# Designed miniproteins, single chains, continued (3), part 84

Each design is a single chain, and the fold is of that chain. pLDDT is the mean over its residues in the fold that is shown.

## One batch from the design tools (miniprotein)

Design m11086
Fold by ESMFold2-Fast:
Structure m11086 (fold): chain A 68 residues (1-68)
Amino acid sequence: SPLIEKGEEAFKNKDYLEAARYYQKYLELNPNADKELKKKLYEKAAEAYEKLGRYELAEVYYEKAKKL
């Protein structure tokens, strides 16, 4: 997926806000994606927000991953 690839590249470049946005965009466009893939993307978005110091938002995304 181009969105996941861009998210991974942004994360590697420490562009955590862009990474989180790409992962979120994929999740919004692909509600029927594989549960394990969705869990990983929520966890990646959470980690990106943690690196940005957005701890409350990171917690929201970790909880979304846990509920899948």
Scores: mean pLDDT 89

Design m11087
Fold by ESMFold2-Fast:
Structure m11087 (fold): chain A 55 residues (1-55)
Amino acid sequence: MLPEELRERIEELAREHRDDPLLALQLLMNDPAFRALPTEEQNRALQLLGELLRQ
């Protein structure tokens, strides 16, 4: 399960950068908390961001 702070930050990124999804993705990939996650959790975070950006 993703850390709560990171999950909330992903939700914020999707809301603030809906018109610039590439920037949202770059900001997430450069987040130290994201980079500290194992690959499985990184994929989960990317999936969540993608789902929120589509909706």
Scores: mean pLDDT 81

Design m11088
Fold by ESMFold2-Fast:
Structure m11088 (fold): chain A 67 residues (1-67)
Amino acid sequence: SEELLRKTVEIAAKKLREKGVDQEVIDEAMKLPPLQAIVRLAKAALDAGLSVDEVSRIFQEAVEEAR
């Protein structure tokens, strides 16, 4: 569902903000369609120094919370 995917992106964005990803980068990603937003947020998190494992856990939690 597009709605569930968008909710997942919003939850993931909040969690990434808490981990120190810049709000301006998050705001730019949130202008994109949900799948593209996920890709851009994940790349931004990695560029900000989060590990692949941390990024994966954040998106997994976001999916669970969106349901």
Scores: mean pLDDT 85

Design m11089
Fold by ESMFold2-Fast:
Structure m11089 (fold): chain A 55 residues (1-55)
Amino acid sequence: SELNLRVAAYDLGLTLEQAREAVAAVLAGADPEEIAKKYGITKEQLLGLVEAAGL
């Protein structure tokens, strides 16, 4: 959900827009390791954002 994504983004020091972009990139087939590195988070944290988004 958007609320869950917003909370998860805040906890990671990301804006909601950055979290949405990261999730969208992963769902579009981008390498999760490369996307996580781009935003300064771990792959595990990135997968947590995808789960929080409910997508």
Scores: mean pLDDT 83

Design m11090
Fold by ESMFold2-Fast:
Structure m11090 (fold): chain A 61 residues (1-61)
Amino acid sequence: SPLQERNDRLVMEIAKLAAEKGLSEEEQRELMERIDAAQSIPDLEESTKELEKILEEVKKK
């Protein structure tokens, strides 16, 4: 579905940005836990919104 494709792209974008910003091992661990939690949300729309929020937070670092 288009929403699932967006969800998958957000995970990839977050990972790429985290690498580009040179996040610490601790920050990367916390980020992975947040991504896992977001992807564990049963509602795909809510999961995608949480990933969008995570991406915006990583952009601000």
Scores: mean pLDDT 85

Design m11091
Fold by ESMFold2-Fast:
Structure m11091 (fold): chain A 55 residues (1-55)
Amino acid sequence: SMLEERLKVTEEVSKLRIRELEATTDDENYIEEQRQLSEKGIKILEESIARKLKE
């Protein structure tokens, strides 16, 4: 489904973004904050997709 494809793309884009931040900045607190936000966003999206598929 389009929702499953969106989740996959979002996960891959988030992974690339974190790698880019690790390569371009020494602000470890900022990198960690961005990781936590990405993980939280992916979890919310996964839960939203799971709820919609049960409808």
Scores: mean pLDDT 78

Design m11093
Fold by ESMFold2-Fast:
Order: C-alpha cells, then structure tokens, then sequence
Structure m11093 (fold): chain A 72 residues (1-72)
C-alpha cells in the first residue's frame, strides 16, 4: 500500500509539472487533455480506484487552469 501511494504521488507531481510546463509553452487544450488522460491511464494501471483517479485528474486539471490564467 505505502509503495503504491508513493508511486501515485510521484506520478501526480510529475504530471502537474508537465502540464504546467506545457501551458507555459503555449500548448492547446487538446494537448493538455491528452497529457491528463495519459496520466489517468497510468494511475489506473498502478491500481488506483476510479474515485482516486478522478480526484487526481481534477487536481492536475486545476493546476493546468491556474497556469493558463497566469499565462494569459
């Protein structure tokens, strides 16, 4: 359990950094959504529940939206 949570936390933090960097570089909504969905698939593959994946996806999406507001 602890090792799984550590892998999930690492993946989420890496994904947040990746989408924020992509937004800063001018990536489209389509590109950002592809990055988020790729992360969601990896989370499911790691054994995260659908509820957990939804919460992490929302967090990543919120960080992307915040980065977009800062870039505008």
Amino acid sequence: MENLKKEIDKLVEESIAQVRAAVAAGASDEEINRLIMKTAKKLLDLGATLDEVSKYVQRIADEAARARAEAA
Scores: mean pLDDT 82

Design m11094
Fold by ESMFold2-Fast:
Structure m11094 (fold): chain A 83 residues (1-83)
Amino acid sequence: MKEELIEQAREKIEEAERKLKEAVELMRKGAPKEEIKKKLEEALELAEEAARLAEEAGDKELLLRAEQLAAFARMMLWVVNKE
């Protein structure tokens, strides 16, 4: 059970990292704000899910990594949405 939670958390972290990279590439290309925001929101959701799974598994390293990804996604969303 714990190993399955760890594997799921890792997969969510990898997906979140991919979505963040996609968002950064969209920003570099000057893509619409809505498209960038969508990728960042997807990354945040994945990172938050990974954090929950890592916490349940008791894996402090994965939890920290997932929380760092979530924090980064939130920061990027703030940057994209600031007026």
Scores: mean pLDDT 86

Design m11095
Fold by ESMFold2-Fast:
Structure m11095 (fold): chain A 81 residues (1-81)
Amino acid sequence: AAMFPPFEVNALIIEAAIALKYVDKDPEATADFLERMAKRAEELGLTEVSELFRQAAEYARKGDVEKAKEYIEKALDLLNA
């Protein structure tokens, strides 16, 4: 089993939920937020989650809010597995 600090994983879950709510209102700020989350996920060894947050950030910067939400939801599914 992967051994991660429960607080850091829960923080990523909460932050992903916030990003999902905010990406419609401020895609650029949400992209910056998602990039910081991706870096923290990478530092925790959550490589797949990190990649999904990076892709979500890229789509948010491009104004593709629907794809950004899709990738945030994919990351949340992995974090809740």
Scores: mean pLDDT 82

Design m11096
Fold by ESMFold2-Fast:
Structure m11096 (fold): chain A 60 residues (1-60)
Amino acid sequence: SELEERAREILREVERELVRRILAGEVLSNEEAREIIVDRLAEELGISRAEARRLYERLR
């Protein structure tokens, strides 16, 4: 679907951002990384954090 295609774009962008942050010396847990991804999906798609979390789980 269009929504899932856009969500996959956002995931690629956030993954690149997180890799750069880790290489710069940030320490992120898996839980912190997941919340950053969910927050970005919610913001970019204009949906709730709960909907973004469900979408992320479906795409994974």
Scores: mean pLDDT 84

Design m11097
Fold by ESMFold2-Fast:
Structure m11097 (fold): chain A 60 residues (1-60)
Amino acid sequence: GDAARGRELFERLFAATHRLEGGEGVPLRGFTAEGIANLIAAHGGPALTPQQLEDLAAYI
């Protein structure tokens, strides 16, 4: 995975999820990349590819 791509992806998708939750958000420290991807998908974000999951894992 690529940590720089993972960071960019996390920032874009997390910002959308955070807005849906009214600005407080859930603290994502200690979450797995798969857990974060599932949270994003549950809140109407896109499903992530295996490569995007590897990039997120490298960043987190």
Scores: mean pLDDT 64

Design m11098
Fold by ESMFold2-Fast:
Structure m11098 (fold): chain A 60 residues (1-60)
Amino acid sequence: MEEEIEKVEKLFEESYKKHNGDIRKAIEDAIKKAKELGYSDEVINEAILRFYEKYLEEKK
């Protein structure tokens, strides 16, 4: 579970860079990719929360 969450977090970070800092597009793209890779909604939701917390801290 923890390793899966970390992998999905990396997908969000990659998508964020790909979409030039557009969080909405990054999240939508990363969720789609994670579901295609077979990650559970539980793992995806936890990764989203961790990504948002990290993003909000960096923007303060």
Scores: mean pLDDT 76

Design m11099
Fold by ESMFold2-Fast:
Structure m11099 (fold): chain A 66 residues (1-66)
Amino acid sequence: SENVEKALKVAEEGVKKMEEAKTIEEIDKILEETKKKIESLTDKETAEDLNKRLEGYAERLKEELE
């Protein structure tokens, strides 16, 4: 659906911003903002699935900064 496509684009932009972040705090802020945008765009199941993937990716990026 169009809303799922928009949510995927927001997720992709969030990933790119997290990759550019230099601190764990910046990654966490970007993650929270991205999750909220996805939740506003699509259904609960799709949002939960995308947000879990984003959370996993954010954890990996934070490990690389530690």
Scores: mean pLDDT 84

Design m11100
Fold by ESMFold2-Fast:
Structure m11100 (fold): chain A 51 residues (1-51)
Amino acid sequence: FFQDAIDSAVSGEDLRQLVKAKNEYNNTTDPEEQKKYLEKLKELVERNKKL
């Protein structure tokens, strides 16, 4: 669950990047841009789950 990753964010910068990536993904209509933001979002989620 995405909220779990947000709750696990240790630094404000990680939280900020996570929220930004989610917003970019939701606001893009370009499939290539969406994939790029989705990959970044997945990376941030995985990192925060390990914290």
Scores: mean pLDDT 66

Design m11101
Fold by ESMFold2-Fast:
Structure m11101 (fold): chain A 69 residues (1-69)
Amino acid sequence: SNLEKGKAALEAGDYETAVIYFGKALAETPEDDKEKRAEIYRLIAEAYEGMGRTDAAEWVRKKAEELEK
């Protein structure tokens, strides 16, 4: 799956590839599946953090938090 490919890239330190696959996983996830979408946003935040993109990581982490309300 795109989610598993993203996780593999994240583990390998290939953060740009991880973001691409997580973006695809998010696009294929239903909008009402808030739990899954929040999980994917947290993974995207980890990838951005690995890239040193702190503002992007914080923004995406906030999106995950909003879905958990």
Scores: mean pLDDT 85

Design m11102
Fold by ESMFold2-Fast:
Structure m11102 (fold): chain A 60 residues (1-60)
Amino acid sequence: SPEAVAARLEAARANLASLPLEEQIKLLEEAAAQYESLGDLELAAALREERERLRRELEE
């Protein structure tokens, strides 16, 4: 469900918040690839969108 995906994305943000942005981007890429391989395409897409958001933040 969208609510479950949102909750997991929030948990991922909280778990990564203490790390440098470059590390967060790398770990989000790895997590998205892992969830895609497990068939969780909705969560994989949400993690990739969050990674793209952080990449834009890093470029500023």
Scores: mean pLDDT 82

Design m11103
Fold by ESMFold2-Fast:
Structure m11103 (fold): chain A 66 residues (1-66)
Amino acid sequence: SANLEKAEEYLRKAQEYAKQGKYEEAIEYAKRSLEYANQIEDPEKREELIVKAQNLIKESQEKLKE
């Protein structure tokens, strides 16, 4: 599925940005991953990618908290 491939691609980019301490970019790419994840036809894969993207967004937002 193109949506699955894009969700995974953007999630990997988001994880790499988070690893580099680039949390604003990590949030941006994780949100893009979430957009594609919501379009995944397979409900099990959809749930997996949504949870991973949401967790990365939350963690990255906490890192940016002043």
Scores: mean pLDDT 88

Design m11105
Fold by ESMFold2-Fast:
Structure m11105 (fold): chain A 80 residues (1-80)
Amino acid sequence: SELEELEEELERLKKEFKELVKENPDMDPVKVATIALLLAGAEVNIELARRQPERREELLEAARQDLRVVREILEEIKAE
């Protein structure tokens, strides 16, 4: 399901981010904070989507947008 796919993507991105921070301790703290905030927001929206079926589409779309921005920032860091 879309919900399960977003949960798997969230977990993958959280793991990737944690590893990247560990290997690059001199990473821009603003980028670190931004990614952490977006991942936390996506996690909250996914959890709310599980509990509120009537708002599921809206909440999953919000989570998808947050994870998209995380992917873009991670790709920028990897390209440097």
Scores: mean pLDDT 86

Design m11106
Fold by ESMFold2-Fast:
Structure m11106 (fold): chain A 58 residues (1-58)
Amino acid sequence: MEKEAAKLLEEYLKGMSVEEVRERLREIGVSDEAIDALVEAIKEGKAKEAAEILKINA
């Protein structure tokens, strides 16, 4: 994903509870390790890293 896509992802997740997003990702079948890394990256403001973790249309 490009830096712009990473920013959009971070903005989207900021509009929702992080725990709520975590539950949704787990239901979709994303591993707990990937979810933890994604949530931590977003909390630290590492949107680019979060986009890479998500691996959607990389």
Scores: mean pLDDT 60

Design m11107
Fold by ESMFold2-Fast:
Structure m11107 (fold): chain A 64 residues (1-64)
Amino acid sequence: SAAAEAARAAAEAAARAARQHLGDGNSVGTKEAGQRAADIARAAEAAGDAEAYRLASNMSTQGG
């Protein structure tokens, strides 16, 4: 669905941001990216998109 595609794109963007902040030595930015991924996972679950929820949850876990 369009919602699942949007959630996937947002989760991938959050993962990229987390990696960038780790490279910059910015732990605060990494935590912020993790929180964003968690918010995306919650939104995907509310939309009923199990695949998007799973992807976003994995991104949240990787962010810390």
Scores: mean pLDDT 65

Design m11108
Fold by ESMFold2-Fast:
Structure m11108 (fold): chain A 88 residues (1-88)
Amino acid sequence: SMEQLDKDLIQGGLDLLKGLAEKERLTYPESVVALLAAGFVLQSDDKEVLEEAAKNLRRIAEKSRAQGDEETAEVFEKRLKEIEKKLA
């Protein structure tokens, strides 16, 4: 069903964010993939999914700042705040 496809896309997004958060450094294409994955996860109302996404996005944002990519870090921090707002 379409609903099941949406759930699969949300889970795929979460898995991608987790994998990317474990990398020492992100390339520009990997940062784009992380941003798209965050967009899919934001469609979820599942607290556990949103909490795991917030954890991994925080790591990705910190990593982007550490590598000097402040613009990318700010975009991820904005997505993180959107997820945290859904959790409140």
Scores: mean pLDDT 81

Design m11109
Fold by ESMFold2-Fast:
Structure m11109 (fold): chain A 70 residues (1-70)
Amino acid sequence: LSEEEKAEIQRAVAAAVEAARAVTAGKTAEEVTRADGEAAIRAFEEAARDLAPEVVEAAVARARAELAAF
């Protein structure tokens, strides 16, 4: 990965993480629904779909870990 590609990937991953976090931001664990979880995963996958396979897997794993941590 070049430095420029890495920066672009990091920005896309950060945007995906932010999109996922925004779905549940300010909500308690009890207020988070399965629909919120699905929306977060979809937002993450959409943002990460054009990235390298390795980054896509890392981004999806991160989204899954965040949902599991809720």
Scores: mean pLDDT 66

Design m11110
Fold by ESMFold2-Fast:
Structure m11110 (fold): chain A 67 residues (1-67)
Amino acid sequence: KLDEEIKELAEKLGVPESIIRNYLKTLERYLGLTPEEAIRLLKMRIEGVPLDEFDAYLEKLAEERLK
């Protein structure tokens, strides 16, 4: 569930859940992501995934938006 993922992320970062929710809304607004896509993107950033893997994810999202 999205709420459970937000809670875990808030605990990991040591911030209130409201901060995580506001950040997700910002990502949705600027990048046109779904809530599930936004939480995944935020997790990738926190876990420090390789740039190539992150770029591949963004390319896939861009391709789906153009179809």
Scores: mean pLDDT 71

Design m11111
Fold by ESMFold2-Fast:
Structure m11111 (fold): chain A 55 residues (1-55)
Amino acid sequence: MEEKIKEVLEKMKGKSEEEQQKIMLEMYADLLREGVPEEEVKKAIEELAKRLKEE
């Protein structure tokens, strides 16, 4: 999960808030589709958003 968060965070660098939100939604959907528990997916998205806010 940590590696996935870092990978997605790198993709979000230099993109608009709209594009960043889109990438987060895509990650959420992909992880749920892969059978990752919703609680774990939510935690990963929250961590990603937190790190993004810290620039």
Scores: mean pLDDT 77

Design m11112
Fold by ESMFold2-Fast:
Structure m11112 (fold): chain A 60 residues (1-60)
Amino acid sequence: SKEVEETLKYIEKVYKELSKIDEEKAREIAAKGIELLLKGASKEEVIEEVDKLKKKALEE
């Protein structure tokens, strides 16, 4: 669906940004986002969780 495609693009964007700093952490966050999508989470839920994890990673 279009929503799934847009959500995957967002996960890819976050992965690309974080992989320049910590590739392992970027992969973990992307994997979590994909896991939520597979479980039927909404675009909003996935973005919220990914943003939360990104914020945590940048504070470390």
Scores: mean pLDDT 84

Design m11113
Fold by ESMFold2-Fast:
Structure m11113 (fold): chain A 57 residues (1-57)
Amino acid sequence: DEEEKKKFKLELYEKLKDGDIETLFEVEKEAIEKGLLDEDDIKIIEEQRKHYEESLK
């Protein structure tokens, strides 16, 4: 369970770095459905995604 959370978080951060926002959505949704992320984790990831996208402009 802890290992699964770690894998999904690492994958989300890797997708964020790659700028693959569409795949980030898919991975995030799967992690939510599996209960690996809570609402606070989702909010943090969303904020990081927005900052990343803004930094590219």
Scores: mean pLDDT 68

Design m11114
Fold by ESMFold2-Fast:
Structure m11114 (fold): chain A 66 residues (1-66)
Amino acid sequence: AARAALERGVGRAAVETGMTASKEEDGYYTVTVNAVASGKRYTFRLDKAAADAGELPAVEVTVEPL
């Protein structure tokens, strides 16, 4: 679920080259994608229960420059 949600937002190539699951805390996964082609880092916060169930959870997205 997490990878599919990220591919829809940032494109498949960016997800494949820079995706890392960095933290699991307080019922959320935090996944960071380094979109080198656009010079940006995307951080996604995903609800753990929905992601583990294979659902597409509500996603909070933070964008910052590389």
Scores: mean pLDDT 63

Design m11115
Fold by ESMFold2-Fast:
Structure m11115 (fold): chain A 86 residues (1-86)
Amino acid sequence: MSAEELVEEAREALRRGDYDEAIRLAQEALSLDENSVEAMEVLGEAYLKQGDYELARQAYLQAAELAESLGDAETAARYRAKAEAV
């Protein structure tokens, strides 16, 4: 299974409200591709829904740092805004 397939399954788990499964699948995706911005976003959303605000903020900041390193300042700013809103 690819990191991309795991991210899709994690997003489906988020839509069902299965936040523990979403976290598990997103972490597995990151083990295959540590640079998956999409997996970091799923972690941030799942942690936020569970009330784990510190972990949600960390995930959004990591997504922002990765996006910035790839030259995507707009996406980085958006994730920083999400982290500040937590």
Scores: mean pLDDT 85

Design m11116
Fold by ESMFold2-Fast:
Order: C-alpha cells, then sequence, then structure tokens
Structure m11116 (fold): chain A 70 residues (1-70)
C-alpha cells in the first residue's frame, strides 16, 4: 500500500466518522452504526488502529441502543 493510498483511507475514515457522529446526534442509530463501521474499516486500512477501535466502540454503543429499543 502506498503512503498516498494510506492517506486517502485515513481521509475516508474521518469522513465516515463525521457522518456517524451526525447520525448519532440525530438519534439515527442504525445509520450511525453503519457509518462508524465504515470509518473503522478505512482507519484499519490506513493503519490507524486506535481510531479504528474508537469507531468500533461507537458502533457498538449504537448497536446496544438499537437492541434496547427492540
Amino acid sequence: MTEEEKKKYYEKGEEYEKKGEEAFKQKKYEEAREYYLKAAEYYRKAGDLEKALESEIKAGLADIILAIEK
């Protein structure tokens, strides 16, 4: 993987993380979960494991809220 590709993956991770935060704020938890999981995927591809784990934790929180509401 080139450094340029790594940077693009990181930028995609940031993009999806912001979308996840916006969806979460609007209580669109299923949408937020999907965005956070996408953010984690891109952060992992970028090699930022800390950001990937943070995004996975946020996705997990959204999933717990969805489970409670069922």
Scores: mean pLDDT 84

Design m11117
Fold by ESMFold2-Fast:
Structure m11117 (fold): chain A 66 residues (1-66)
Amino acid sequence: SMAKALEAQKARQAEILERAKKENNVSVQKMVELAQADIEGDKEKTLELAKELGERLYEAVKNALK
């Protein structure tokens, strides 16, 4: 179901953030900026930031926005 997929995605994002913190990964800051742009409804900026972070993340965000 869509609700289960969203819950899994949220859990995955939280896990990635925690791992990035432990690994001192500077990309975590850019991921926070991506999340902020998405919350504000700026789809273009969200996609642009995702593309800067990586093509796989860009595709995931692009699909999530459709």
Scores: mean pLDDT 71

Design m11118
Fold by ESMFold2-Fast:
Structure m11118 (fold): chain A 94 residues (1-94)
Amino acid sequence: MEIVEELIEAVRRGDRERVEELRKKLEELLEKLRELAQQGNASATRAAMALGTMISVADNLLAGRLSPEEALELIESVYQAYKEDLRKAEELIK
């Protein structure tokens, strides 16, 4: 999912403005995935959980509660764990 890869790059660069922009876009995607999850789509449910976790990590980074290194490790871990669910969910949103 390109937007998650863009978030990882923004966190690595310390680009706080870009992290905030991408966080808002992820929240919009999360809303769409939650609607599909309510319709009983299992991949959308797992993808929504993954995006919700990544948004929470980004929020904690922006609040100064996580270092960029800690935020990167957490986002990359979640992305790898849910990579297939996020891929399938991206196909459903298009």
Scores: mean pLDDT 86

Design m11119
Fold by ESMFold2-Fast:
Structure m11119 (fold): chain A 95 residues (1-95)
Amino acid sequence: MSPFEKFEEEVKKLLAELSPKLRGQVEYYAGGGLGVVQLGIFLKASAETIEKSLDATIEELRKLAEELSGEEKKVVEKIIELMEKFKEEVLKYAE
């Protein structure tokens, strides 16, 4: 399975555990991160450019997590961990 498909599947499972309002916010950032990587690859952007764009998206999710508590915070933190792992996998193939 591709890193994109694996990331999308795992994020969808975690999004189901969030309230509808929070789900929309997190999906916007996670989906934006995936879209930035896909666009970067299509445009043949450098690995550094893709990494910086993903780091910016991860930072927005971290800020959101700081406003949360309990189980929803844990779910958002797991999504952040998935985005970090996705970044590592994508950068292995960016030359």
Scores: mean pLDDT 76

Design m11120
Fold by ESMFold2-Fast:
Structure m11120 (fold): chain A 90 residues (1-90)
Amino acid sequence: DEAEALIIRGKYEEAIALLEKQDPSDPQVLTNLGEALYYLGKYEEAVELYKKAIALDPNNVMAWLNLAAALYKLGKKEEAQAALDKAFAA
């Protein structure tokens, strides 16, 4: 996946531009978009995208793990722990 490769290489703005051309109802697209926003420091926006991905696919372990990471960055420690518990249950 080209978007995932761009994120790994630190090319977050290029990854976002590519992902915005893809299906916004795809949970993988939402998770990748959230990850790019997370690495740009846009943690609140990342949380909303991870929540949308989880609503479409509650068994998406990566979306739960990424949600927990973003919540920790926002200081929401209890909500982050709950998201981690969900990740390990999925």
Scores: mean pLDDT 84

Design m11121
Fold by ESMFold2-Fast:
Structure m11121 (fold): chain A 68 residues (1-68)
Amino acid sequence: MLSEEERKEEEKILEEADREALRAYVTEGIPAAIAVLERYREKAEKKGLKRAAEKLTRGIESLRALAA
């Protein structure tokens, strides 16, 4: 089970990813938002935050579906 600290770190990285992806989306569109989420997913994977990486992957898939 995830500790309280790990859960809080996952929430923080997801909030940062959402904020940066929204900024990229408004400024440069869907491809830029996907690139931001991919960078944060890589960061989450490197830190061992499996749940955050999984949620970011779903976000990327959703944006790709919208772009199709």
Scores: mean pLDDT 81

Design m11122
Fold by ESMFold2-Fast:
Structure m11122 (fold): chain A 68 residues (1-68)
Amino acid sequence: MVDELEAMPVPEAIRLYAPPLIKKALASPVVTREELIEKLQEELELAEKLGVDPEVLEIVRELIKELE
């Protein structure tokens, strides 16, 4: 079977399998834009090392750029 993360639409895959740090940051009442960007960059680096689909990595990069 194809990886379930790669078989889902990218937004839904991110929603369901978003790294715990991103989910925690979004749920925090005191998270700043800068802290969210930092956490997204850390997760992007980890995902690159794990060999996540390049299209998913590109979506995360675009999200970081929009938050900047």
Scores: mean pLDDT 60

Design m11123
Fold by ESMFold2-Fast:
Structure m11123 (fold): chain A 60 residues (1-60)
Amino acid sequence: KEKEIKKLKEEAKKLEEKAKELFAKAEEDPENRIDYYIEGGVELSKAELLLKKAKELEEE
């Protein structure tokens, strides 16, 4: 149980960091901004699903 939760949180953290890097790049590179926002949004969405699952397991 604890290993499952930790793994989900670690995966989510990686995805969140990747999304943050992509969003930062979107601010610095206006020409490719849309591409960075799209990819960052996808990674962030995946991270949120993993974090929600980890939280559900923690509370149960």
Scores: mean pLDDT 80

Design m11124
Fold by ESMFold2-Fast:
Structure m11124 (fold): chain A 78 residues (1-78)
Amino acid sequence: PSQEQLSEGVRAAREVIEHAEAGDVEGAVEAALRAGSPLAAETVREGPKDPTYRSLAAAQTARAALGLPLRSREEMLA
């Protein structure tokens, strides 16, 4: 990944976490989708109050921003 992609990944992941922690599930979903991760959007919808789901959604969002292959929640936990 480029330095620009790394910076975008961190920013996008942070946006997902901040929205989810604030109870703004729709904002967290939109942040994940902007980064290119429908899988992260699904993860945050399923467990917006669960710290594990928030962390997984952030990681899935960062992966998408970095141009890495997308992973489901199950794949991230394996």
Scores: mean pLDDT 80

